# Ledger of designs, part 21: designed miniproteins, single chains

Each design is a single chain, and the fold is of that chain. pLDDT is the mean over its residues in the fold that is shown.

## One batch from the design tools (miniprotein)

Design m751
Fold by ESMFold2-Fast:
Structure m751 (fold): chain A 74 residues (1-74)
Amino acid sequence: APPRVEARLVLDAEGRPVLEYRSDQPLTSPAARAFRDRLGARADELVAKLQAGEITPEQALEELHRFVRELAAE
């Protein structure tokens, strides 16, 4: 079964928006590590756009959830 991933938008100690995500499966296989690395890179892109004011928090979460769904379908 594909890993289940939950994503949340939170504020860090400095009040900056960050994306937190959690997987219910251990990320030890090469495929699972590639999944994690792709998800992390996408989350970093969305956080950068959010901090630059290019997208809203709601848009960032929607795009991350869409990306997770696409990765889980591979």
Scores: mean pLDDT 69

Design m752
Fold by ESMFold2-Fast:
Structure m752 (fold): chain A 66 residues (1-66)
Amino acid sequence: MEIKPGDLVRAKRDFRSEHPDFLNVKKGDLLEVLEVISPDWVKAKNLKTGEEGWVPREFVEVVGKL
């Protein structure tokens, strides 16, 4: 799955971390992709909370483009 900055993605599962650089998400949350930093991680903004951070690429799916 190709993920690019500006993509609208949905969390496929819950992801939680106590690390401040990681984004906590719940399954079904809609996120804006800000950066694709590595093959394994994307920097995203949770559109419900406004929080930004890194999420595992495998935990999100593209649903559109902003």
Scores: mean pLDDT 79

Design m753
Fold by ESMFold2-Fast:
Structure m753 (fold): chain A 58 residues (1-58)
Amino acid sequence: GELERAKMKITLKVTEIFLKQGKPTFTPEEIKKIIEELYPEMNEVEKKAAEELKEMLK
């Protein structure tokens, strides 16, 4: 559904950012921070997907 596509879109954007930084490993806190930095660019469905992704990292 739309929520699943939003989660995929967010995951891809986070992955691209980490690839640009050349990091060998990623912490849950670093992933959460990147997701939060993307909030201003998100619609309501994407924000809900981001919240669910952040909860999965706990």
Scores: mean pLDDT 77

Design m754
Fold by ESMFold2-Fast:
Structure m754 (fold): chain A 68 residues (1-68)
Amino acid sequence: ATELAKEGLALTKEGNRAFAEGDYKTAAEKYAEAARLFEEASRLSGSVMLAGYAREARKAAEQAEKLA
């Protein structure tokens, strides 16, 4: 669970960097992958915080896809 959350955070940072650079395609891909990892980590741990991170990452991915 902790390792999945760490990877999710790393992917979120990569997505944020890509988004800032205007690379919305890469940002969408990174955010979607982060959302997946947070969803899995949340399911394994029951953490409402990780569920929140998953929702935010999913929303970010959808927004980036819209701009791509």
Scores: mean pLDDT 84

Design m755
Fold by ESMFold2-Fast:
Structure m755 (fold): chain A 72 residues (1-72)
Amino acid sequence: AEELREEAEELERRAEELERRAAELREEAERARARGDEETAARLEFEAEILEGLAGIYRGLAKLLREKAEKL
């Protein structure tokens, strides 16, 4: 039971890391857009969206693991 909770916590930490990286990419994209580099801004925004999506999957899995741990 406790093992599933520990796995959930690890996935949550990985999600936080991905979210931080996505935030950095979005900030970089904003700077690129400010200097008129629309192509670079679009690429960085797309990469940030992918990382945000992965973080969401990790958070969803962590939630399921926590629910399973409570039922065991």
Scores: mean pLDDT 85

Design m757
Fold by ESMFold2-Fast:
Structure m757 (fold): chain A 82 residues (1-82)
Amino acid sequence: AEEYIEKAEKLLEEAKEALKRGDFEKARELLEEALKYLQKALEEKGLNKEAVKLLQEAVRYLAEGDLEKALKLVEEAIKTLL
């Protein structure tokens, strides 16, 4: 479970950098992979429901083309994991 959170945190930092570059495709892939790891951590220990919710909302805004909101939510998810 802890290993899943660490992997998700790394992927979220990479997604943040991809969003800053305007790389929608890479950001989406990284966010979806981070979400999978956070869902695994939640399933095993019941941890980080807030981070999962924030990340799901970030993916939704990214699909809508709202990079600013997606980036903000990714940053909030990272803060929740710290």
Scores: mean pLDDT 75

Design m758
Fold by ESMFold2-Fast:
Structure m758 (fold): chain A 56 residues (1-56)
Amino acid sequence: GAAQEELLARGVEAARAGDAEAAERLITLAVSKGAPDELARRYGAEARAALRAAGA
């Protein structure tokens, strides 16, 4: 639901700020709460791209 997607979105925002630990925790929490695999993969890929862009 919306709560899992909010956690995934916050994970990407943390990644854009260069906070890899917060990004991983938020995405893992969303998955633990039942985020669909496809959605988690999309946000996870976006978070990794954001971390690379942030120089992390």
Scores: mean pLDDT 82

Design m759
Fold by ESMFold2-Fast:
Structure m759 (fold): chain A 95 residues (1-95)
Amino acid sequence: MLSPLQQYQLQLYQSLYDRLSSYIAQNPDSVPQVREIKQLLQDTITRLQNGELSEDQLLEREKEITDLLIDALKTSPQPGILASIVNGAIWDVVR
């Protein structure tokens, strides 16, 4: 069974995945980093649901996702929209 922290992160990543998928579908010319984040989120969600991620592995994934998000924000022509997507995902899980 997932810890409360793991459940929070699973919900956050699922919301972020859904929002990024919609963004990519509407913006096919989006920077490649957002597609990389989407793929990494998909893998992370699957492994979390299967109980296959240790806390150390989850921290490594958080670092990878954060680094890609920072790079995407720096290279995106519309960084405000990408930031809004991330904030929206956070609000989806806080309620």
Scores: mean pLDDT 80

Design m760
Fold by ESMFold2-Fast:
Structure m760 (fold): chain A 57 residues (1-57)
Amino acid sequence: MPEMPDPELTERARRAVEAARKSGASEEQIEALERALSDATTGEEADRAAVRVLSSA
């Protein structure tokens, strides 16, 4: 897409994935998290997705 994603949202997503890996989340959880974060359009949605995956792992 010609428009670049929100850099703050993208960085938050990357940090969430890295934190999940360091916390021992499975590859399935990491993939689910990345997919959910890619679908997020706001910081709130991204944060909710990260909490949901990490809390369920």
Scores: mean pLDDT 70

Design m761
Fold by ESMFold2-Fast:
Structure m761 (fold): chain A 120 residues (1-120)
Amino acid sequence: MEKEIEVAAANRAMVYAYEQGLPVEEATDRAVEEIKKRYDLTPEQLERVRKAARVGAELGHLLRQIAEKLSPELVTRVVALVSRYVEEGRWDEAKAFLERVLSAPTEEEARRIIDQEEAR
């Protein structure tokens, strides 16, 4: 299914960006090449997969920045929430959530944002 392939691409790009710190375009390219080896994609499907991978890479970089600023407990909670959004294909909501957490002036404010998101 197209959505499953998009989710797989986003998850792979997110891992490359978050764990390895690869630039967005490089993380996107590596994830897309991995997917292309496993699936025969039409040009339209490839474009959607590449868009999903790029969003995943952007989310990975935001997670990486958050991991540098917050306690491991809060990082674990943020990763769990983002994983739920990614699995549901809710990329824009995942990105908006991460940007709110990253923009928090204190760890206390970040905790409040995370607590509110978990209550949804």
Scores: mean pLDDT 84

Design m762
Fold by ESMFold2-Fast:
Structure m762 (fold): chain A 78 residues (1-78)
Amino acid sequence: SMEDQVNANLETTLALIDEAIARSTDPEERAVLEETKARLQAIKNDKSLSAEEKLAKAKEVLAETQKRLKELLEKKAA
Protein backbone atom coordinates (compact mmCIF):
# COMPACT_ATOMS: atom_id res chain seq x y z
CA SER A 1 0.00 0.00 0.00
CA MET A 2 0.98 3.66 -0.28
CA GLU A 3 1.10 3.87 3.53
CA ASP A 4 3.49 0.87 3.69
CA GLN A 5 5.72 2.46 1.00
CA VAL A 6 5.79 5.86 2.77
CA ASN A 7 6.56 4.22 6.14
CA ALA A 8 9.35 2.14 4.53
CA ASN A 9 10.80 5.28 2.88
CA LEU A 10 10.70 7.16 6.22
CA GLU A 11 12.49 4.23 7.95
CA THR A 12 15.19 4.26 5.22
CA THR A 13 15.58 8.06 5.53
CA LEU A 14 15.85 7.81 9.34
CA ALA A 15 18.57 5.13 8.98
CA LEU A 16 20.52 7.39 6.58
CA ILE A 17 20.25 10.28 9.06
CA ASP A 18 21.57 8.01 11.85
CA GLU A 19 24.58 7.18 9.62
CA ALA A 20 25.13 10.90 8.91
CA ILE A 21 25.01 11.69 12.66
CA ALA A 22 27.54 8.90 13.37
CA ARG A 23 29.92 10.19 10.65
CA SER A 24 29.61 13.90 11.55
CA THR A 25 32.50 15.56 13.42
CA ASP A 26 30.60 18.87 13.79
CA PRO A 27 28.32 19.39 16.84
CA GLU A 28 26.20 22.02 15.00
CA GLU A 29 25.67 19.66 12.03
CA ARG A 30 24.79 16.82 14.45
CA ALA A 31 22.24 19.07 16.21
CA VAL A 32 20.52 19.86 12.87
CA LEU A 33 20.46 16.16 11.93
CA GLU A 34 19.15 15.10 15.37
CA GLU A 35 16.34 17.70 15.16
CA THR A 36 15.51 16.44 11.63
CA LYS A 37 15.40 12.84 12.93
CA ALA A 38 13.02 13.81 15.77
CA ARG A 39 10.71 15.68 13.35
CA LEU A 40 10.64 12.77 10.87
CA GLN A 41 9.97 10.26 13.69
CA ALA A 42 7.04 12.44 14.85
CA ILE A 43 5.63 12.50 11.29
CA LYS A 44 6.04 8.71 10.90
CA ASN A 45 4.28 8.05 14.23
CA ASP A 46 1.42 10.55 13.70
CA LYS A 47 -1.70 8.39 13.20
CA SER A 48 -3.80 11.46 12.24
CA LEU A 49 -1.80 12.01 9.02
CA SER A 50 -2.50 10.28 5.70
CA ALA A 51 0.36 8.74 3.69
CA GLU A 52 0.26 11.73 1.31
CA GLU A 53 0.37 14.21 4.23
CA LYS A 54 3.32 12.33 5.80
CA LEU A 55 5.22 12.44 2.48
CA ALA A 56 4.52 16.18 2.04
CA LYS A 57 5.58 17.04 5.61
CA ALA A 58 8.71 14.86 5.36
CA LYS A 59 9.73 16.63 2.12
CA GLU A 60 9.26 20.01 3.84
CA VAL A 61 11.42 18.92 6.83
CA LEU A 62 14.17 17.62 4.52
CA ALA A 63 14.14 20.85 2.45
CA GLU A 64 14.54 22.91 5.66
CA THR A 65 17.38 20.60 6.81
CA GLN A 66 19.17 20.96 3.44
CA LYS A 67 18.94 24.78 3.73
CA ARG A 68 20.23 24.76 7.34
CA LEU A 69 23.17 22.48 6.43
CA LYS A 70 24.04 24.72 3.45
CA GLU A 71 24.03 27.84 5.68
CA LEU A 72 26.28 26.01 8.17
CA LEU A 73 28.76 25.11 5.39
CA GLU A 74 28.79 28.76 4.23
CA LYS A 75 29.59 29.97 7.78
CA LYS A 76 32.55 27.53 7.99
CA ALA A 77 33.91 28.67 4.59
CA ALA A 78 33.97 32.31 5.72
Scores: mean pLDDT 87

Design m763
Fold by ESMFold2-Fast:
Structure m763 (fold): chain A 72 residues (1-72)
Amino acid sequence: MAEEYLKEARKAIDEAQKALKNGDVEKARSYLQKAREALEKMREAGADPEEVAELQRRIDTLEQAIAEKESL
């Protein structure tokens, strides 16, 4: 249950990063949305708080990178 959401969140983060590297900012934002939704499901399912915090940092870092790329 929580493990399935962990895999979903990780895949969404990886896809967002790939989209950002390919210059597809809109696709990267879409995948970040999916990553956030999976992260919320992880919290509700009682996932390890340390794992949730690590994924949250990765999401925040990618969101910052997307925002900076949009400014260019």
Scores: mean pLDDT 81

Design m764
Fold by ESMFold2-Fast:
Structure m764 (fold): chain A 61 residues (1-61)
Amino acid sequence: MEKKRKEAEEEIKKLLEENNYNPSGEEAGKLVEEISKKTGLPKEEVIEMLIEIGVKLREEK
């Protein structure tokens, strides 16, 4: 995994854990904007990562 994607993944996991794997839309939106700015990834890609990681972590919980 590329360094930028790994950093985005860790931030997403942290947010999900802090919100019991169910963040509000507002919280998710703020994180997407922040990660997009920090990593340079498109917001659409960050949103896809958030959904994929959220589903995976929820199933493993």
Scores: mean pLDDT 71

Design m765
Fold by ESMFold2-Fast:
Structure m765 (fold): chain A 85 residues (1-85)
Amino acid sequence: SLADELIRKGLEAYKNGDYEKAKEYFEKAVQLDPNNAEAYILLGEIYYKMGDYEKALEYFRKALQLDPNNPYVKELYKKIEEKLK
């Protein structure tokens, strides 16, 4: 799908350290498919890499609303909360 292609392009940008470009691709992906938990996880990871911990937690909360039992997202959420203490 177009959303899957946007996620692929965003992942390529992310691997190259272009977090702003990766963010744009994943934001477009969630606009096309607002139930895509993976895209919200990837947005959370980008904001974390950019040092915006509050935004990272917001996107991880969205991912957990879509998939409440995802152990990867739960672990990342806890790590970021520890940084904000």
Scores: mean pLDDT 85

Design m766
Fold by ESMFold2-Fast:
Structure m766 (fold): chain A 66 residues (1-66)
Amino acid sequence: MAKEEGEKYLEKAREIAEKSKDEKVRKAIEKIIEGAEKEMEKNPEHAGDIANIALTTTETLVEDAK
């Protein structure tokens, strides 16, 4: 189900946040995850796509912060 796929992507984003030593980067990732969770509740059929975009955004943010 799209929700289960979305939860998997958000879990990966949370793992990236936990590994981040930068508090600002961690807070930015937390906001991305919160935004994705709200959008997934509004559009559960697109939960997988929404969460995947959140994960990709998280990965890009961490890459740019290096």
Scores: mean pLDDT 79

Design m767
Fold by ESMFold2-Fast:
Order: sequence, then C-alpha cells, then structure tokens
Structure m767 (fold): chain A 88 residues (1-88)
Amino acid sequence: DSDQAILDAFQAIRQQLDQNGTISQQQAIDILNRYLANVDPQVRNAIISAVRQIFDQHGDLTQDQFFQQMIQQLQYSPNIVALIKQAQ
C-alpha cells in the first residue's frame, strides 16, 4: 500500500527529529529511499525532489521547518500532503 509506505516514511522522519532535534538532507533521503522502495517511481521521485529542494542552501532542519517546507513544496499533491500532516 503506497499510502501506508508514505505515512511510515514520514513517521520514521518524525521519530528521527524527536530523538535528534534536527535532520540532514542525507538522513531524510536515506529514510525515504528505504520506506518508498516499492512505491511508484513518479511519487517517490516527487517526494525525494521536494526534500532536495527544501535542503538546497539550508543546513539541518528542525521538525517544524521540515514538515512545513515539505507541505509547501508538495502543495499540488493533496493526498501526499494529507499523509505528511497525519505523520506530523
């Protein structure tokens, strides 16, 4: 189930943020690649591209920064945004 995989991926990111306070681009990409391995490549690539864009010229992001920027970047994908908000 692609929706469950996306939810699980963002819950894993939230857990990383809860433990460490911040997340790096590489940590976020590694988590997403692990959880989204069996998700449609277009959906996976859209999420990974969004991560690369929000970390472009930025250092490590806090929980609020990461989730707010991901929601903004994926705003034209309402189903993905709903899953991100559920994980938040």
Scores: mean pLDDT 86

Design m768
Fold by ESMFold2-Fast:
Structure m768 (fold): chain A 55 residues (1-55)
Amino acid sequence: SAEELRRRARRIVEERKAAEPEMAEALDAWERILLGLIDDPSRLEEARAMVEAME
């Protein structure tokens, strides 16, 4: 679901920022793009692939 993907994305960003603070700007950019894809139902599979690639 879209809500599940948003939750997973936030967890990835927070955990990765804690481990590698120097990646913060790149992680924020990734999350912004992902949230845009999640908000478009036709692109939800694309959003899921992005989340799975980071896990």
Scores: mean pLDDT 82

Design m769
Fold by ESMFold2-Fast:
Structure m769 (fold): chain A 59 residues (1-59)
Amino acid sequence: MPRYVARSDYVATEPDELNVAAGMVLEVLAELPGGKVLARVLATGAVGLIPKSVLGPQV
């Protein structure tokens, strides 16, 4: 599964979204319509939606 480094902090605004800090490694599980991805935070194992714009370079 592709992994990306978060390029910015993101605070969840919807129940299905993740809180993310810049520099976290995210595993992308699926790309969804509307510019969102389903991702897992590798450090915590948490799974949820984030805007695709939060994704930085692929690791």
Scores: mean pLDDT 82

Design m770
Fold by ESMFold2-Fast:
Structure m770 (fold): chain A 98 residues (1-98)
Amino acid sequence: MSKEELEKLYKKTLEQLTKYYKEKLGLSDEKAEEAAKKFLKALFDIVLKQKNKKEFEEELEKLLNGPLADLSEELKETLRKLMEAAFENPEEFKKLLE
């Protein structure tokens, strides 16, 4: 995945998560975006420290079927794609979280 594709996928995921937090928790735009960014950073820290792709995929699916089960299937799919891209390009993804 190119830098441009990763940035677009990150922005799309951030927008979808921001909307989710606004609708579920009644947060303001600014607080919902902050919560979405913190969530993505926490998810990065948990799943992207796995040593291999199989362990990464197992940890991500455990989260998506457990604590994150209530997310829409569209948002879950967007998160899978973003986290997979971040696993392949962790340094670029870290720059997007700053």
Scores: mean pLDDT 77

Design m771
Fold by ESMFold2-Fast:
Structure m771 (fold): chain A 80 residues (1-80)
Amino acid sequence: SIDELKEEILSKVPEKYKDILKSILDEFVKRFPEEAGPFLEEISKLEDLSEILKKMAEFYEKNGDEVLAEILKELAEKYK
């Protein structure tokens, strides 16, 4: 399920980053409900918050949201 995939992704990041990542994942699922399952399955294989944020930025960029893509790229650099 989507909730199980979100919990798996969150389990791999440090406690201090879980709240921000949860908010980002919740917003992603709301905006792209049909694409969320396959995409979350893909990023659930990643271990680093920075890599997860970069993959999400690529998705938003491909879907025409350049502003959110840029914000997520900046967050990925901050949380290296």
Scores: mean pLDDT 83

Design m772
Fold by ESMFold2-Fast:
Structure m772 (fold): chain A 67 residues (1-67)
Amino acid sequence: SELEKAIEELEKEMKENLSIPPSKEVLEAAKEVLRALLTEGEEAAREVEKKYLEELKPKFLAENPLK
């Protein structure tokens, strides 16, 4: 439940503090990085972050073309 609370709090903060609401994929990526950080530690969190950056970078460029 602590992990779930931390994830819900992160989602709430991102929705409240960002001028543009984050996409579902960005929220899911942030949640997975936070899960890895809280359950497996910093090294695991970095591996998850790297994976999502590589996965989301092409999608981000597709959704936000230089135009």
Scores: mean pLDDT 67

Design m773
Fold by ESMFold2-Fast:
Structure m773 (fold): chain A 86 residues (1-86)
Amino acid sequence: VSPESRLTGLLLYAMAVAVDLGGAIKKLEIEWGPDGRTVTLRIEVEGDVEAVAAALREAVESSPHLRLLSLEIEGNVITAVIELLP
């Protein structure tokens, strides 16, 4: 499974959670680190940002191929830094 495939599944799950709560993902930015193993996700949520952040954290922590380095909420924006494991 490619790193992109792992991220796609995670992002689709986060979008589904937002929609199920009556909201949406308004903006998504993906920034790759110079190591090719670290990715920064910036997600602008319309609706319950804390619920989407909690779902994202659980999804990353349940995956043996992902490690959550940091997760911050500023207003309606979630910034997650994720390390991709072999």
Scores: mean pLDDT 78

Design m774
Fold by ESMFold2-Fast:
Structure m774 (fold): chain A 60 residues (1-60)
Amino acid sequence: DEAALAEKLRRALELLRNTDLSLREIAYEVGYRSLSAFSRTFTRLTGVSPGALRARLRAA
């Protein structure tokens, strides 16, 4: 479901911006069993890894 996937990404972006949760904790919170599965899907859809995005969001 594309809508459910979009909602998971929106929630992950909120957690990346507004919390100190680890990438693994964010992956589990949005329903992924592993950081690698989350990271692959996130990077495919956004063009940037979750870690790289977090660094950019917190440096700005």
Scores: mean pLDDT 80

Design m775
Fold by ESMFold2-Fast:
Structure m775 (fold): chain A 111 residues (1-111)
Amino acid sequence: QLSPEAQALQQQLQLASFQLGFYQGLIDALEAQPELSEQQKQALERGKKGKEEMQKEVDALKAQLEAMLAAGEISEAQYNQMLALADEAYQDGYKIGKERAQEAIAELEAR
C-alpha cells in the first residue's frame, strides 16, 4: 500500500495532469481553426497561460515522485503505475478540453 504522502502526491499529479491535458486539448482545437474570433483569441491566451502554470505543477510533482523513488519510499513499480495514471488523466483531460472547445466554436458559428 502507498503511504498517505505518496497517495496524496498521486492524487495531486492526476489532477494536475488532467488540467494540463484539458488546456492542451483546448489549445489544439482553437489553433486548428483557420481564423479566430476575438473571444476565441482570448480563450486561446487563457489556455496557454493555464498550460504553462499546470506544466510547472506537473514538473514539480514528478520531481517529488523521483525524490521518493530515490529515497526508497516508493518502488519502481509504484512509480511507473503513478506515471501511467497521470498519463491516463492527461488523455482524459485532453479529450474533454478538445470537446468543450469544439462545442463553443460550433455555438458561436450557429449565431
Scores: mean pLDDT 86

Design m776
Fold by ESMFold2-Fast:
Structure m776 (fold): chain A 83 residues (1-83)
Amino acid sequence: SAKFEENKEALLKLAEETGSAEAYATLGAGLAYRGEYEKALEYLEKAAELEPSAGIYELLSLVYEALGEKEKAEEYKRKAEEL
């Protein structure tokens, strides 16, 4: 939707300017909610690189499960439980 594209551009600019894991995670979660799973992975993986958290790993697990990547989904689920 147009509202999401506007918000996406603002969040991406914020993430790029600040290096915020939270901004990248928010962008990735929004994309996942819309079913844009491959693009969601790019931003969620970037968020995890900057600052790993249980929440980011849970989102990665859910996105990989939605893509049919069962082994990757289990890997990130374990990582979330170990934090």
Scores: mean pLDDT 83

Design m777
Fold by ESMFold2-Fast:
Structure m777 (fold): chain A 104 residues (1-104)
Amino acid sequence: MDPVVLYAEGRYDEAIEKLEEEIKENPDSWFSYFLLGLAYAAANRLEEAKEYLEKAIELKPDDWLSWTMLGEVYDALGKPEEAKKYYQKALELKPDHKLAKAKL
């Protein structure tokens, strides 16, 4: 099963298992780290979500959506000032990004 489909179906633990296999084979796959961050966040595992999203932006720092999702995770962790920095970075990359703009 495709991990994107597993995530879309709300099967977060199964998506995580498949994505961890994928990063073991392709440790430079930014998208796998991004989707791992989303799956961990959806599973309310916010510290792991943060780690994987940070790795995604390390591999692809121009991905405005990864910056936005990292902001969302920091908000959920109760760190709104840190979250604002990530939303600001997302807006620098995509100025018309309505979600990040609404969070500032």
Scores: mean pLDDT 82

Design m778
Fold by ESMFold2-Fast:
Structure m778 (fold): chain A 75 residues (1-75)
Amino acid sequence: SEKEKAIERLKELIERIRERLVAMGFDPEKVQEELDKRFKELEEKIKNGEISFTDAVEELVAFERKLFAEIRKKK
């Protein structure tokens, strides 16, 4: 189904974000825990029809950008 494909795409995006954050020096365990929580919330919202795949992607992109901006500001 389209929802299943959207969830698969979301999982791929989360894995890429995890790899980038870990490469930037974030704690792998903390990154994994945070992203797992976000994935579960977004997956449930997509399955329930509360948000679109595009909305979920924008939330993850905003999260990653916020973390990158905070690192750059504090250096």
Scores: mean pLDDT 78

Design m779
Fold by ESMFold2-Fast:
Structure m779 (fold): chain A 55 residues (1-55)
Amino acid sequence: SAAELRTRLAVAEALRLARERGPEAAFASLDRALKNGSITEEERRAALAAVEREA
């Protein structure tokens, strides 16, 4: 679905930022996605856990 694709793109961007600029940049990206309604708070928590595993 479009919602699932938006979530995957937000998570992929956060992981990219974590690798290039560190986890704080990834956290800021996820916060922006939550504020813009691109992801839910539950999806943000899952993405944060994924970023921490990659970092």
Scores: mean pLDDT 77

Design m780
Fold by ESMFold2-Fast:
Structure m780 (fold): chain A 95 residues (1-95)
Amino acid sequence: MAMEEEEIKREKEEIEERYREFEERAARMDPAGRLNLYLDELRWLKEKLPEAKPEVQELLEKKMKELEKEIEKLLEGAPEDLREEVEKELEEIKK
C-alpha cells in the first residue's frame, strides 16, 4: 500500500541516520565503552526486529551483522578478560 511504502521508506531512512550518528558517537569512546555501546545496540535491534515490517527487518538484520563484525574487530585489540566477557554476551544475543 502507498502509505505503508512511505512509512517503510521513512523508517529505513531513520535507521540509516541513527547509525551515522551512532558511529560518530562510538568513534569518540574508548574501546570498552564502544564495545558496550555496540552490545546494547545489538540487544535493541534484536527486540526491534519482531516489531518491524519484513522490508525493515532485512535492514535491521544487515545492521546486526555489521555490528557483530565491528565488535569482532574491536576484540582483536582488547584485553583477554574483556574479549571473554564480550564473546559470552554476543552468544546470548545471537538468535
Scores: mean pLDDT 77

Design m781
Fold by ESMFold2-Fast:
Structure m781 (fold): chain A 88 residues (1-88)
Amino acid sequence: AEEKLKKAEELLDEAERLLEEARRAIKKGDYDKARELAEKAIELAKKALELAMEAMKESEGELLLRAIGLALRAIGLILDAEAILKSL
């Protein structure tokens, strides 16, 4: 459980970084780069969601709450990235 949670956190941190880069690319008018970065962020966030959901199945107490938090964070990042893609 802990290794899956750590990997999920790392993937979500990278996805957030890619979304910030995508927003900067939009401000510069680089819509192709913004699309690629947002699509990559969705891929990483989906992988993180899968890891968090698997951790939820095998976790109790504090680890379960942490897994739920990571799953919600992943869903939020997917929605943000999809909104960016839809705005392009």
Scores: mean pLDDT 87

Design m782
Fold by ESMFold2-Fast:
Structure m782 (fold): chain A 57 residues (1-57)
Amino acid sequence: GPVLRAAAADLGISPATLRRIVRENKTPEELAKALEEASGVKLSPEQAANLKRALEE
């Protein structure tokens, strides 16, 4: 949806890549690390959890 596309653009990755990373990472800490590795953007675990929740709405 629009949130996924906007978030992916902000991170400089494809929507498909963002969707895969969110699906494969269970904890906020794992998700934050995976997003940093893919995008170069450092996120806190809290920011990663908030992003995941927004994508699931």
Scores: mean pLDDT 81

Design m783
Fold by ESMFold2-Fast:
Structure m783 (fold): chain A 57 residues (1-57)
Amino acid sequence: MATVRVTGVHGDTIVEAIGSGPDVEQAKEEAKKKLEEKMKALGVDPEKADFRYTEIP
């Protein structure tokens, strides 16, 4: 199982989410979905944000 943290940056707003999956690619997909949901809840457009991924050991 892999775990990935994604950080989304838009202006002064920084949001993080963690995703897990059987591999790094699936973990990234889950992390991205969670981050996009959080950003939308804050009124931030996820398409305009910069996404950074970090694998968690």
Scores: mean pLDDT 80

Design m784
Fold by ESMFold2-Fast:
Structure m784 (fold): chain A 74 residues (1-74)
Amino acid sequence: SAAQRERDERLARQIMERLEDMLEVAKSKNNEEAVKIVEETKKKVEELIKEGRYLEAVELMIKGAEEAQELIRK
């Protein structure tokens, strides 16, 4: 349905925005390991979104963001 398509597109935008925000934070902290994790996560999440695998994309985004955030906090 059109409503489901709009929800999926909004979710995809929110996922990608959170990863971009985390990438900018990791870069600002000059944390190479955190940058690498976010970049690899973003690439895999983009592939999942293209396949319509939104639940897996959300889970991977959360996991990657948490891993990057832990590295930044150390």
Scores: mean pLDDT 85

Design m785
Fold by ESMFold2-Fast:
Structure m785 (fold): chain A 98 residues (1-98)
Amino acid sequence: MLEKALEVARKIGEEARDKLVEYGRKHVTPEQLGDVEAVADATYNAAVHILDPEKAELYREAARSAARRVGPFGEKIIALADEYLDEARKAVEEVLKE
């Protein structure tokens, strides 16, 4: 079960990373895209470490820090990241419940 839970979290994290970068490309300047990619990478790492609360929270804080550099649009990116992390948590809980 643990292996399957981590696989599901990784897949959701991968989707989150791709979707956050895609969304950023439509709404921020090319110069700001690096900070959007930092949010996306941190969100991916928070998802794959979802069963390690201390590491997950460190990555979530890294994502919030990067989002603050994107300015007002960063708030929407973090909201989307939080939605994916909530999805990952629920999916992991379902796998662990059997």
Scores: mean pLDDT 84

Design m786
Fold by ESMFold2-Fast:
Structure m786 (fold): chain A 74 residues (1-74)
Amino acid sequence: SLEEQIMELLFRMGQLQAASTDPAIRAEIGRLSADVVAGLLQALTLPPDQKQQAIQQLIAQAQQRLDQIQQQMD
């Protein structure tokens, strides 16, 4: 479900934040978290048929950004 995908995304962000000792990486994860919250709030203003697609796109983009951040930590 979309709820499970959102929960997984939030869990991943929290894990990477906790694992990072670099203030710059922690700040980048913080910005991503803020962007995700803002995007979800914007998606909630859309009609039901567009809302689901917008949330799915947001999750996909956020996961891509998290993958890039994780690569920087390696």
Scores: mean pLDDT 83

Design m787
Fold by ESMFold2-Fast:
Structure m787 (fold): chain A 86 residues (1-86)
Amino acid sequence: KLSKLEKSTVKFMKNTVRQEAEALGLPEELIEKAVKRVEEKVSEYLKENPLDTPPFTNPEALNKIGEIMLEVMEEALKEKEKLERE
């Protein structure tokens, strides 16, 4: 049900989260988990809020997608901290 534009947006967010997680030194299992979470959350948002234009021309969509990315990265960092305490 996602358009090609929305699928491209999800792919871009997955790539961004992967790069950020790698930069933070997350293990591959947590990187893959974060990528999956951002795919799920962004896809869910886009199903409820369809894109009429690319996100970079829609400040509301860009801001909400950015918020989702930050939440996913925060969750991944907390999981890394839990693994380091084991």
Scores: mean pLDDT 77

